# Designed miniproteins, single chains: the designs that were tried, part 87

Each design is a single chain, and the fold is of that chain. pLDDT is the mean over its residues in the fold that is shown.

## One batch from the design tools (miniprotein)

Design m3026
Fold by ESMFold2-Fast:
Structure m3026 (fold): chain A 57 residues (1-57)
Amino acid sequence: MHEAERAAMAAALAAMDTHGEDDLEAIRQAVRDALLAAGASEEEVARVTAGIRLSPR
């Protein structure tokens, strides 16, 4: 995993622990902030956050 993706995963897990798994907006915000802080583009952030769902398939 790239450093940006690892930071995003850590932020997502922390947001889930703090706000709960059903607070998708808090999880998306945490992932967005972590990716931007790691130097990811806004397009990459949008792509990653669009994939955040309660029902993985």
Scores: mean pLDDT 70

Design m3027
Fold by ESMFold2-Fast:
Structure m3027 (fold): chain A 64 residues (1-64)
Amino acid sequence: SLEDLTQTVRTLLRQARDALRQGRVELAQQLLDSVRDILARNPDLPESLREEARELEREVRRAR
């Protein structure tokens, strides 16, 4: 369901953020790649999730 996918994306974004805080940049990138795949396949997901993913992607890029 859309609600289940929304929860999955939120969980992955939280895990990616935690990985980035721990200096695990490669893991954060892998988790963000998974988020991007889900968002690309599901255009009905909230725009707020896409915005959060873009912000976190910029943070991961700056950490490299």
Scores: mean pLDDT 87

Design m3028
Fold by ESMFold2-Fast:
Structure m3028 (fold): chain A 86 residues (1-86)
Amino acid sequence: MISVEEFFDLLLEFSLLYEKLYSDPSLQKEIEKIINEASEEVKELIKKIESGKLSLQEIAESIPEEKRQEVAEDIKKLIEKLKSLK
């Protein structure tokens, strides 16, 4: 099972990729489509990241241990889809 530290690293990778891609206006609609196809748990995580009210560490810790692996796999799939836009 993925540790909270490994999950934090994954969220950091996602956040950096998301900010980089979202800075390009031509990609915004495609990014939004990909995010809308994600699980509700991943969409809620993205909203928390975008709000800036919680640190990535606090967001990582907010996910129950039993769901951490499942959410991590969903985020990995999302990262691969986002990378396909390049």
Scores: mean pLDDT 81

Design m3029
Fold by ESMFold2-Fast:
Structure m3029 (fold): chain A 71 residues (1-71)
Amino acid sequence: AAAAMAAAAPQLAADLEALKANEEAVQAEIEAHLATLSEEERAKVEAQFEKLLQVAELAIAGDYEAAAALL
């Protein structure tokens, strides 16, 4: 049931539009910040992002049990 998402749709659309408008600026700030990290620290950040991406992909697919197992 997408009832909660449907009710929040106008706010989510506005938030996504704002995020998209600032995407390049946010990406530039993230890249600048990552450039100040050591190679080892950058690898740790990448590993955390990869884990979060897998959790997000499983959650989007509806596999909440597998997503929870990764946390």
Scores: mean pLDDT 66

Design m3030
Fold by ESMFold2-Fast:
Structure m3030 (fold): chain A 98 residues (1-98)
Amino acid sequence: MEREKREKEEKEKEELRKKIEELLEKAVEDYESSLKELLELSESEEAVKILEELKKKYEELAKDPRLSTKEQEKAKLQAKLADEAVKYAKEKKKKEEE
């Protein structure tokens, strides 16, 4: 039973991660709409953790010399969007604790 619960939780986290990654991809075309939807998702602790992981991943990609300048700039934009969503979630949580 514990094994089945872990598999379900991992699948839910994977689906959430895919949704967040899709929003970060859409941010290249529509930054404001993607940010708004990410801010709504960031009300979930799981979404915040995924955003922190993706921010780190895209920050590393932005510095990868094997990528083209355009790919590095895209990664910078995606990292920035993820960072803004994480900051918003942390500020909102701090306000609700008061």
Scores: mean pLDDT 77

Design m3031
Fold by ESMFold2-Fast:
Structure m3031 (fold): chain A 61 residues (1-61)
Amino acid sequence: MEPVFRLYTVQEGDNFYSIAERFKTPEEYWERLREWNDLADPNAIQPGQEIFVYAGEEDLS
């Protein structure tokens, strides 16, 4: 079972933690997603920006 990540377009009122909670992101992946999106400051995201988010597991054969 492999984690799946997708691009998500940030919406108005979103912050990194709200997005991570919305997608039920495990804490271990929060740090990886920060690195992948080059987010030194989690609150420095803007509406319309595309960031990688956790999309669950999608390997149901």
Scores: mean pLDDT 71

Design m3032
Fold by ESMFold2-Fast:
Structure m3032 (fold): chain A 68 residues (1-68)
Amino acid sequence: EIVVDPNASKEELIEKALEVARKMLEKKGYSEEQIEKSLKTLREVLETLSKEAVLVWLKYLVDELKKL
């Protein structure tokens, strides 16, 4: 079970979001090269956002992973 801690630091939330995104892309059958490229782009986007926005993204990714 994936637990989202809203009191975690922004960096911790970003790392958790990247972990969840990797699992989603692996389940969808993407290659390792495609996964690494996508995660690099996602990290860059999340680093520009507020902590609250990163938390919203993480919750979205967790919900999407549960549907797979």
Scores: mean pLDDT 81

Design m3033
Fold by ESMFold2-Fast:
Structure m3033 (fold): chain A 89 residues (1-89)
Amino acid sequence: EVEEKVKKLIEEIYRLIDTDINSPEAAKRIVELLKELEKLTDDETFEKIMNEVRQRILAKLKENPASVEARKILTDYFKKIAEERAKKK
């Protein structure tokens, strides 16, 4: 049950990255889905997923630069996660 929910969240994140990376609304939705994913997974699994998502975003942005607003939403979220992980250590 939890595994099925995690799979659907990851699939939706990848769909948004592939189709809508230039949209601020899509960037906000990606952040929401990542927050849900964090609640459903352990820290090691979440870190692995975050790394894969970040790599996919960077690859897509190399071909189609996102809007300044969309890029800021994604970079601010990744920075926040990095800071939260640093505080736990």
Scores: mean pLDDT 76

Design m3034
Fold by ESMFold2-Fast:
Structure m3034 (fold): chain A 65 residues (1-65)
Amino acid sequence: SEAEFEALTDDLVARIRAAKSKEELEREVARALALLDAMLKAGLITEEQAEEARARILAAAEEVL
């Protein structure tokens, strides 16, 4: 469901925000983006959902320096 995907995206963003090193940040971002790509290719989410989630993930990563 949309709510389940939003909760998943919130969890991915929280993990990125919790990163304690550059290596951990890069790993969490790569994991999140790979998951979104896999879900999109499997038809589990729409292009719009993927774009919005990617934007949130990248914005969270920019806040963690």
Scores: mean pLDDT 85

Design m3035
Fold by ESMFold2-Fast:
Structure m3035 (fold): chain A 88 residues (1-88)
Amino acid sequence: MRRLWIIEAVAKEDGFLVKKGDKLILVVDVDKGIVYVFKKEELKDLLDPSQAVKVLLGKFESPEEALKAAENALGVKLELISVEEVLV
């Protein structure tokens, strides 16, 4: 059984990979320490990593740490909208 955090966020700034106002979905594989960053409008399958605009490696203890790692990698501030934990 895999633990996933599904984090919805909005980009607050323009960056290289994202624009201000873009809605993002972060899929955090908690056990593997992987964060997949998707644009919500382009996302067809949460389990398809090939659709990710960015992939981050690292072990995160909270959804907030994963969000901060994504902010640092994208070079933009993200506003947290929602967090859901899913077991798959």
Scores: mean pLDDT 80

Design m3036
Fold by ESMFold2-Fast:
Formats: structure tokens, sequence, C-alpha cells
Structure m3036 (fold): chain A 85 residues (1-85)
């Protein structure tokens, strides 16, 4: 159950990050090119942070609960792809 909660929490973090950053990029684009560049830098930092967190969770679970490691990898990959689009 603890592992399941960890995956659920990570999924919520990833989804919130995607939603917040996509909205931030759209708003910044309307504000102008300088604001948009700053928002892109913030998104790049959040992508790196999310990758690092995902990798740590995957490494933690990969031997004990490979199904949870796979789910975290899928969540991380999907979130990053949405932010890179």
Amino acid sequence: EEEKKGVEEFKKIAEATVNDMQKRLEQAKAEGPEAYKKAQEEVDRDIERLKGLGDEVIDYFKEQSPEYAEEVKKITDEAIEKLKA
C-alpha cells in the first residue's frame, strides 16, 4: 500500500506539473517573447526535476515492485512528452 501511495503521489505531481506549465506557457506566449522564454526556462527546470524524481522512484521500486517502477516510468515519460510538445 505504501508503494501504491507513492506512485499515486508521483502521478499527481507529474499531472499538476504538466497542467501548470502548459497553462504558464500559453499565458506567457500571450504576454510576449521575453515572458515566453522565461516560462520555457522554468519548464526545462521542472522537466529535469521530474526526471530526477522519477528515476529515484524507479530505482527504489525496480527490484521490489517492478510493476510500480514501470508505472512511474510511464507517468514520467508521458508528462515529459506533453511538456516537450
Scores: mean pLDDT 79

Design m3037
Fold by ESMFold2-Fast:
Structure m3037 (fold): chain A 66 residues (1-66)
Amino acid sequence: ALKKANAETKEYVAKAREASKSDSIDAQGEYSQNLVQAYKLNPNSEDPEVQKLQAAADAGRAAARA
C-alpha cells in the first residue's frame, strides 16, 4: 500500500518540479497543488526530493501570507 502511495507521490513531485521551472503565478499554484497532493499521499516521507519541495512550498506560503 505505502509503496503504491510513494509511486504516486513521486509522480506529483515530478509535476511540481516541472511547474517550478516556470516563473508565473499560475505555475506557482500548480506547484503548490501538486505538492499538497504528494504530502497527502505520504505526509511522513523521508524522500529528500519531497522534503526539498515541501520546504520550498512552505517558504512560498509564508511569503504569500505576509
Scores: mean pLDDT 62

Design m3038
Fold by ESMFold2-Fast:
Structure m3038 (fold): chain A 80 residues (1-80)
Amino acid sequence: SVKEEMKEVFEEMIVKLNEAVENKKDVSELRAIVEEGLKQLEEIVRKAPEEEKKELQEWLNQLREKLEEYLKNLEKEQKA
């Protein structure tokens, strides 16, 4: 299902983010991981049935905002 595919992409993105954080990667590299994951999620939403697209797009927009806040917090920690 579309939701199952989105869950798998999301979980893969989170694993990559956690590994990058553990390896002390720069926020720019973390942003690259997030952007690639979001791009994959956008492609899944694009291919979704029309009836589901609005709900999935709203969820994706909320996820994008939460991830941006997370990255901004990490950037502040790296500068401290």
Scores: mean pLDDT 81

Design m3039
Fold by ESMFold2-Fast:
Structure m3039 (fold): chain A 59 residues (1-59)
Amino acid sequence: GKKEELLKEAEEIAKEIEKIDPVIGRVARHEIKKLENASVEELEKLLKNLKKALDQLKK
């Protein structure tokens, strides 16, 4: 479902973050686990924040 797709995308972004910064990547993974049963809206907000973090780390 949509929640599973968002969780999968969030995990993929967290893996990319972990490759650049393992500490921040681990924090991202723990935040995803906390929100695994959250609403679609909460997961979309998490995903947006993870994308911003990844973008900042790529600089």
Scores: mean pLDDT 82

Design m3040
Fold by ESMFold2-Fast:
Structure m3040 (fold): chain A 77 residues (1-77)
Amino acid sequence: TVTKSEQKVTLKAGEVLTVTVTNTSSQTQLVTVELLDENSNVVASQTATVAPGASATFTFTAPESGTYTLVVTKTTL
């Protein structure tokens, strides 16, 4: 199973965004977190494997001021 979520965030240049993703399933998940600019270009991407019931924290620094789209994809392994 693949779950995808998108959220818009407004950031200033050099601002740090911290994203915590929790695996609420009974199976290990591959979590990919992407930060997209206003033109849907991927400016940052991080991936982690998250055990059942565990959380992973991802940290991003905005390269420029603007509105970004945060995309979280959870793939159940």
Scores: mean pLDDT 84

Design m3041
Fold by ESMFold2-Fast:
Structure m3041 (fold): chain A 75 residues (1-75)
Amino acid sequence: MKEFEKKAEEIVKEGQKLVQELIKQGKSKDEILKEYRQFLLKKLKDILNSDIELTPEQREGLQQRVKQLEEALAK
């Protein structure tokens, strides 16, 4: 439980920093969104492939988010 919560907080903080740096670099909204989605996809896959204890509902939710992000990036 606490490991998952810490990982979720870390991802949120890293994602916020990434978005701020991309804005600072003058990236377009579409480029920022693409980079952020790629970042999230990697982080969520890392959690799913880890030995971190997840509830069945948490695992299902993460799998659904991964699928949605992959579909958004595949276009």
Scores: mean pLDDT 80

Design m3042
Fold by ESMFold2-Fast:
Structure m3042 (fold): chain A 78 residues (1-78)
Amino acid sequence: SEKARIQRTFAEADEMVRAGEEPERIREFLIEQGVPEEYAEAVAEILEMIKKGAPEEELKEKEKELLEKLKPLFEKAA
C-alpha cells in the first residue's frame, strides 16, 4: 500500500528529526524511500525553518500545505 509506505517513511523521518539528524540527511532518506524530490525538498525546507527559529504557526501552515499536496495524489492513485 502506497499510503502505508508514505506513513512509515514520514514516521521514520520524524524519528530522525528527533534524533538530531540534519535536514539534508532527512531529504536524502526520503528520496531513497521513493518520496518525490519536490516533497523531500519541502520537508527539508520546513526543518531548516525550525533550526532558524521560525514561528510555530508558519511551520504548521507549511506542514499542512505539504500534507494536502500528498493526499490528493495518493488518494487518486489508490
Scores: mean pLDDT 72

Design m3043
Fold by ESMFold2-Fast:
Structure m3043 (fold): chain A 88 residues (1-88)
Amino acid sequence: MPELSPATEAEIRALEEELQARVAALKEEVAAGASPREAQVRAARALVEAQRRILALLREDGAPEEVVAAVEAAVRAGEAYLAELEAA
């Protein structure tokens, strides 16, 4: 089922690990007294940033249109969520 090159899969995995580390750090900041709302905005921004980078890698690797479309939809959903958090 891996449709991507091993190099692209490795880069996506590295981005996922970076995102997980960033979210973990934000959770620790909230536990230490940081604003949960500010942490949610920063986490949503980090997720959108990671999804955009993954989308670029998928396009460069020539991933199937269905996979690209799914990640594009995820980016749009993440951007909408971030905008909602910033507006609230």
Scores: mean pLDDT 81

Design m3044
Fold by ESMFold2-Fast:
Structure m3044 (fold): chain A 77 residues (1-77)
Amino acid sequence: MEEEEKRLEILRHMKAARDAALAQGNTEAVKLIDEAYRAFLEGNLEEAIKLFEEAVSVATGAARDHAQRALELLKEL
């Protein structure tokens, strides 16, 4: 349950980061978050972490905060 609960929390923060970036018109952050989400679904955690680190670097405000939280949770897997 712990692993599954962390994965669900990661998905919630991924969605929140994407929604915030989209609302801001930050297409660069949206693209990186979408690529990271794909890597995560494919089980490629190393690539997902790298892409979320890039998303955090280009995101601002709520998008950055949610992307940062997703990154922290991914590193705990």
Scores: mean pLDDT 84

Design m3045
Fold by ESMFold2-Fast:
Structure m3045 (fold): chain A 81 residues (1-81)
Amino acid sequence: GELEEALKRLEEKVEKGDVEGAIEAFRELVRLARPKVGELRAEIDEGLALLSVGVGKAIGDEEFGLRQMLKIARRLVEEAK
């Protein structure tokens, strides 16, 4: 389905270390999940994922931030089922 395809796109961007592409792919995943999980959950998960990316940059570990965003995305996809 569209959510599984969006998750695969995000996983590919994270694996390549493409921070900007990963954020774009994550936002698309949130857009697709929002009608199923609700507005509040989607906003909280988006905020936490972007905060994780920011923390990763601040500590010099962008991989950490991207991996946390991916974990949030996987949880969001499961809740959208």
Scores: mean pLDDT 88

Design m3046
Fold by ESMFold2-Fast:
Structure m3046 (fold): chain A 95 residues (1-95)
Amino acid sequence: SEKDVYVEAMLLSGSAATFARIMKLLGVSAEEIFKAVRPTVDKLRELAEKHKDELLKEQVQKIEEALNSGDVEKLIETLIETELEFERRAQELSK
């Protein structure tokens, strides 16, 4: 269902945010953090393309822009914001 897609997107974004935060606390370089997060962002993009969902595509684009910024703090903030937006959408689809 559309709701299940957003729950999956929420889990992917949230796990990436948590992992990036832990890596940052451990002193891992920005380059290695970006490399580690990329496979999860690729899965989110594939999910957006498969389901042709415009909101999901917009949020994925926002994450990709954060990855291209080279700013780890911006990436973490964006991943948290997109997780919350996916959760909001999943809640709407539950009504």
Scores: mean pLDDT 86

Design m3047
Fold by ESMFold2-Fast:
Structure m3047 (fold): chain A 75 residues (1-75)
Amino acid sequence: LTEEQELEVEEALVLISVAVAKTDYENRPDEFTEEEKKLLEKAQEIVDRLVATSDPAERRRLIEEAKEILKKLFE
């Protein structure tokens, strides 16, 4: 994979993971703690920024931030 293709794959995985977490929350909102709800909202904000930017360095930073949040949500 080229560096750009690797970024595109990583970005797609983050977008899918956040969408899955959002769907789980919409189906079972009462099973989410206040902390988990805030983490999910933060993940969505990162996804919104990720979609809005074309800067490779910023995309890498946002992907890593999203991964940390997703790790906590899916742990």
Scores: mean pLDDT 82

Design m3048
Fold by ESMFold2-Fast:
Structure m3048 (fold): chain A 85 residues (1-85)
Amino acid sequence: SVEELKQKAIEILEEILNADPNDFDKLTKLYAELAELLDQLFPHLSEEEQKKVGELRLQMELALANRDTESFKEYAQQLKDVLKK
């Protein structure tokens, strides 16, 4: 269900937020799992939510590529807030 997909995405986001900021392998793996869930969830979101999720995904990918764990986690928190209803 859509609610189950949202809950799974929130759980991965919480795991990202609690992960060791120096464990880039773990953060990269968690992001890959999150991205897969977001791809499944995306067509079920409102147009406004789709725009916000798309923007936050891009920012998370850029932060991860730059090894900027602080920004990566800030965007993860924002994404979690968007997915909460």
Scores: mean pLDDT 88

Design m3049
Fold by ESMFold2-Fast:
Structure m3049 (fold): chain A 83 residues (1-83)
Amino acid sequence: SQRIRQSSATLEEFEAAAAFVAPLREERRALTEKYKDADEETKLEVNLEWGKELLKRAEEAGNEKAAKVFREEIKEIEEIKKE
């Protein structure tokens, strides 16, 4: 079966998160390019830090639907890092 983590987030919450990150696409692309040749552990750490930054910005904007999605993404990355 496919991983059902983040299945507690609704389609509306995922759409809110997607709309929130859309204006940040260039910032994310630059981060991806900077770390393209990094090892997988470093890439996971970069993704975790980006997720935390998105969560902070979403919470500061009062976008609770996007914040919920970013919290679940952070949890998933942290669980991957736990083995």
Scores: mean pLDDT 77

Design m3050
Fold by ESMFold2-Fast:
Structure m3050 (fold): chain A 70 residues (1-70)
Amino acid sequence: AEAAERARRNARVLEDSLRDFYKQGKEEADKAYKENPERAKELQERIDKGVENMRAEIERVRAHAEALAA
């Protein structure tokens, strides 16, 4: 029970981090786009990869929490 609750809390922390990461990254990419569109594309690619990695981790943590709850 405690281990499953901890895993669910970890998933929520990762979801919050993902939201902040995407919001901040997108704001920086939008600012960069006005000055240097190529740099903005590189930043957007890094954001997209970071989001995919964080989503994969969230799914792993949630699957682990479900396994612990069973």
Scores: mean pLDDT 80

Design m3051
Fold by ESMFold2-Fast:
Structure m3051 (fold): chain A 59 residues (1-59)
Amino acid sequence: MSREEVLALQNELTKAASAGDAEKAGEMTYKIMKEALGEDEDHALRASRLVRNHVLSKQ
C-alpha cells in the first residue's frame, strides 16, 4: 500500500471517529493494521475492536 493510500485510510478513520461511526472507524483501523502495517489477523481485529469501543465511549 502506498503512503497516499495510507493517508486516505487515516483520513477516513478520522472522519468516521469524528462522526461517531464506530463500525466504519473499526473497519478503517483493520485495513490500516492489515494492509499498511502488515499486522497479523488477531492484532488487527483487537485494534479494530479497541477503536470501535473508544468511538462508542464518546457518545
Scores: mean pLDDT 79

Design m3052
Fold by ESMFold2-Fast:
Structure m3052 (fold): chain A 103 residues (1-103)
Amino acid sequence: MTEEEKRELLIRGLEGLIRFLQHEADRYKGKDPDVVKALEEMIKEFEEIIKLVENSDFEGAKQKLRELIEKARELVEKYDGDAAFLFRTVLKALEHLLEILDS
């Protein structure tokens, strides 16, 4: 994989996650304001990772992604049921993006 192909793949993956989290935040807006806040904070962090990837700062992106993985793990432990499943889904996606960065 070229550096440019890696960058494009990572940005598309992160943009897909942002769209997914925006949809989930809308779904939770009437149910759980803490879940909405956590999702909105993750969206902002994904936007910052996209900026790092666009600037070819793959080491900075990797560090930020590892920090988000730990945050997602904490959210999985904090929440139950549907919200825990949501954060587990995000965690798996983040781990896959980290594997792409380490390739």
Scores: mean pLDDT 85

Design m3053
Fold by ESMFold2-Fast:
Structure m3053 (fold): chain A 80 residues (1-80)
Amino acid sequence: SKYEEIKRKLEEDAKKYFAEMQKSTDVEEIKQILDEFKKKVEEYYNEVRKVATPEEFKDFSNYLLEILKKFEDLAEKKMK
């Protein structure tokens, strides 16, 4: 489905951004990576809204909550 394709692309981007954030030791770079990822998430969210069923949208919303928390937790730890 179109939803599955969009989610897969987001998962691929999430893996790349998370790896970049893990490698970084610079606070400004970490903030930039997080901001870029959040912008990508917003773009994917808008695409999913156009194509997803109600069930798929619930799945996607749950995935977004989990992945964004994971990124923010990593960023917070890295900046301390």
Scores: mean pLDDT 85

Design m3054
Fold by ESMFold2-Fast:
Structure m3054 (fold): chain A 66 residues (1-66)
Amino acid sequence: GAREERAIQRGLEGKANASPEVLEVAEEIGRKLRGIGDQVDRLLQGRKAGASQEELDALRAAISAA
């Protein structure tokens, strides 16, 4: 709602006042976090689909390396 929209707007205003270097670092962190989230989702889907232990261990290793 309006409260969430105002919070997002304040976040965008904060970004507008940040240096380009700070914004670049924030984008890199966001990208890495999204990658970890995708790996977690794959692990959870593997569990639901009855994935083998070897497949699950490979996904855990990928998450740990990210």
Scores: mean pLDDT 65

Design m3055
Fold by ESMFold2-Fast:
Structure m3055 (fold): chain A 99 residues (1-99)
Amino acid sequence: MSFSDEEIEKALELLPEEVLEEIGVSKEVIKATLKVLEQNNYVDPVYGVKLEEVEEILKENNGNVKEAAERLMEKYKIPLKVARTLVAVLLVRKIIESL
């Protein structure tokens, strides 16, 4: 399902400020990454990480964004910024699905 720009931006505003600070990635980058993932069946086209795998890692770390991002970086050998962005995209998608 393709999300509208308005839905994505509303979800970004609903993210807690503390979570956005821990992610350290701009809202524009998160939005752009979500759109790329939508076009690629929610699989990162560069590193092959599936958004469902990001969700499992976040769940295993009790919703801790920082620990989930560090675990993704270690497990998939991806840059920490990419790991943080993927966690942010998952959180945005979960917020949109809860609306």
Scores: mean pLDDT 83

Design m3056
Fold by ESMFold2-Fast:
Structure m3056 (fold): chain A 96 residues (1-96)
Amino acid sequence: SGAEKMKELALKAYEALPEEVRERIERLMEEFEGLSLEELEARLEELEERAARRPLDEEERLEFIALTAVYESRVFGAEIREVVGMLWMELERERA
């Protein structure tokens, strides 16, 4: 029940994404699908290190969402739309 509600909220967040943001994330995911697991991990570590030093800019945040979605899909079989929606909700909360 709780897991189903979280999935529903994540999918609604994904559907509510501005079209330009969704298209940018989808394009980034297509680029990152060509990367090895080692390359995905290295890029995630770089962005996490940057986030620890300063707030990520708009482009870096979209890269983080796209990288995480591709990584979690490969490693854990996570549903891409749920991952994107969840991360977008978290970023919106941090800005509010």
Scores: mean pLDDT 85

Design m3057
Fold by ESMFold2-Fast:
Structure m3057 (fold): chain A 84 residues (1-84)
Amino acid sequence: APAPQTVRIAIPGVPGAVAEVTIGADGRATVRVTQDGRPLSGSEALAAGVAAYVGWLLGDRFGLSAAQAAAASEAARADILAAQ
């Protein structure tokens, strides 16, 4: 089984925003998006932009599979929208 991985991603254009992504041994992603240590809340457009960036960076720079990157992208969007 793949080992759990945790990565922290700074979000460009959103000062102090960080996505903390944990990929479990089952390939499921848990994402927490914070700004200066507080939950990041925002519009659907902000959530979609952050999700797209997180997914792209995980695939391009961190070498995660397309499935893992997609799961992390969706989790990031859901986290931001849940913080409304």
Scores: mean pLDDT 78

Design m3058
Fold by ESMFold2-Fast:
Structure m3058 (fold): chain A 85 residues (1-85)
Amino acid sequence: AGRKLEAMAVEDFKIKSIEETLEQIEAQLQAAVEALRAGDSVADSAAVMEAVLEIMKKLYEEKPEETRKALEAVEGAAEQVKALL
């Protein structure tokens, strides 16, 4: 999709509930992967993936046991997206 996801502020992902934040992150990752598979431009998707990864690293520092598996999944998805760029 040609949406400018990079315009989304990092603060918009700072939810008090870790679970809710993880759901939002997973939805953004799915959208980015689907856009790449559809052959859409991915410049904005790459920026969103970097922002998501930074948020996940911060959550991992605060709640390591709850976020470790999710961070690993996000890092794997980010590498897959970068490989397609």
Scores: mean pLDDT 60

Design m3059
Fold by ESMFold2-Fast:
Structure m3059 (fold): chain A 79 residues (1-79)
Amino acid sequence: SDDEEFERRHKEVEEKLRELKREAEEYRERGDFLSARRLAVLGESTLTSWYLYGKMLGQDTEEIEKWINEKVEELKKIV
């Protein structure tokens, strides 16, 4: 179902964000702020793509927007 597909993609996005966040933090600790920023930008793009996908499926965008805003702020703090 559309709900199951959206949930599967949500878990995939969460996993990808965890990986990107860890790598970005490692680059930042090494003083490679350019690589850290590139990974943060990829994370924001991943969140935006999932948000647009949710909108296309008619999902509740208010709850999605709140979660995305929280994750984007976390990524901004890394950079």
Scores: mean pLDDT 79

Design m3060
Fold by ESMFold2-Fast:
Structure m3060 (fold): chain A 78 residues (1-78)
Amino acid sequence: SEEFLAQLKAVLNDPSLSREEKLLILRSVIEFYRRLTGSIVPFLKAVPGLDRELLLSLEGKPLTDEDLEAIAQSVLAT
């Protein structure tokens, strides 16, 4: 939903947070959705501009920092 996208943008644009802290928070938010829904795919589909091949490659695997950076770039591009 727009609320979750707005929350992610707020975290990624927070000047008080380091890059490492932003990625840790982003990971925590995504893992919260995974626990709530059993999958991160609905969350990833809700991020505009995320590449379809990247989306498919993230399905069922642990997220790396590179994966989180790609998600962050997609969120900020909206």
Scores: mean pLDDT 73

Design m3061
Fold by ESMFold2-Fast:
Structure m3061 (fold): chain A 110 residues (1-110)
Amino acid sequence: SIMEKLRKQMEELDELINNRAPLEDLMKKFDELYKLLEEAIEKGELTREDFTEFLTLALSIAGYAVSQKDKESLEKIIKKMEEVAEKANVSEEEKNALKETIAYLKKRLE
């Protein structure tokens, strides 16, 4: 199932983050995860819990990209977070919180 694949990929990405894997490896896994997330959203299968876990992982990688001064990776993460904010059926409060977080991250690119 798409949700089983999504959750497995999120667990694998979390493990890579905890083991401080190279940013390149984190970004590759994030791209794979994002494709599964898009499919889950299109099928209406994405839960609020799965969405929150995805955002937590995205923010962790974004923080690592900031620490590494990798503007390209940070910009890619921000773009995917903006796309998810538009497509995901989440509350206006959650969308606003995400937009504020994205605005904060954009200031770090400058």
Scores: mean pLDDT 82

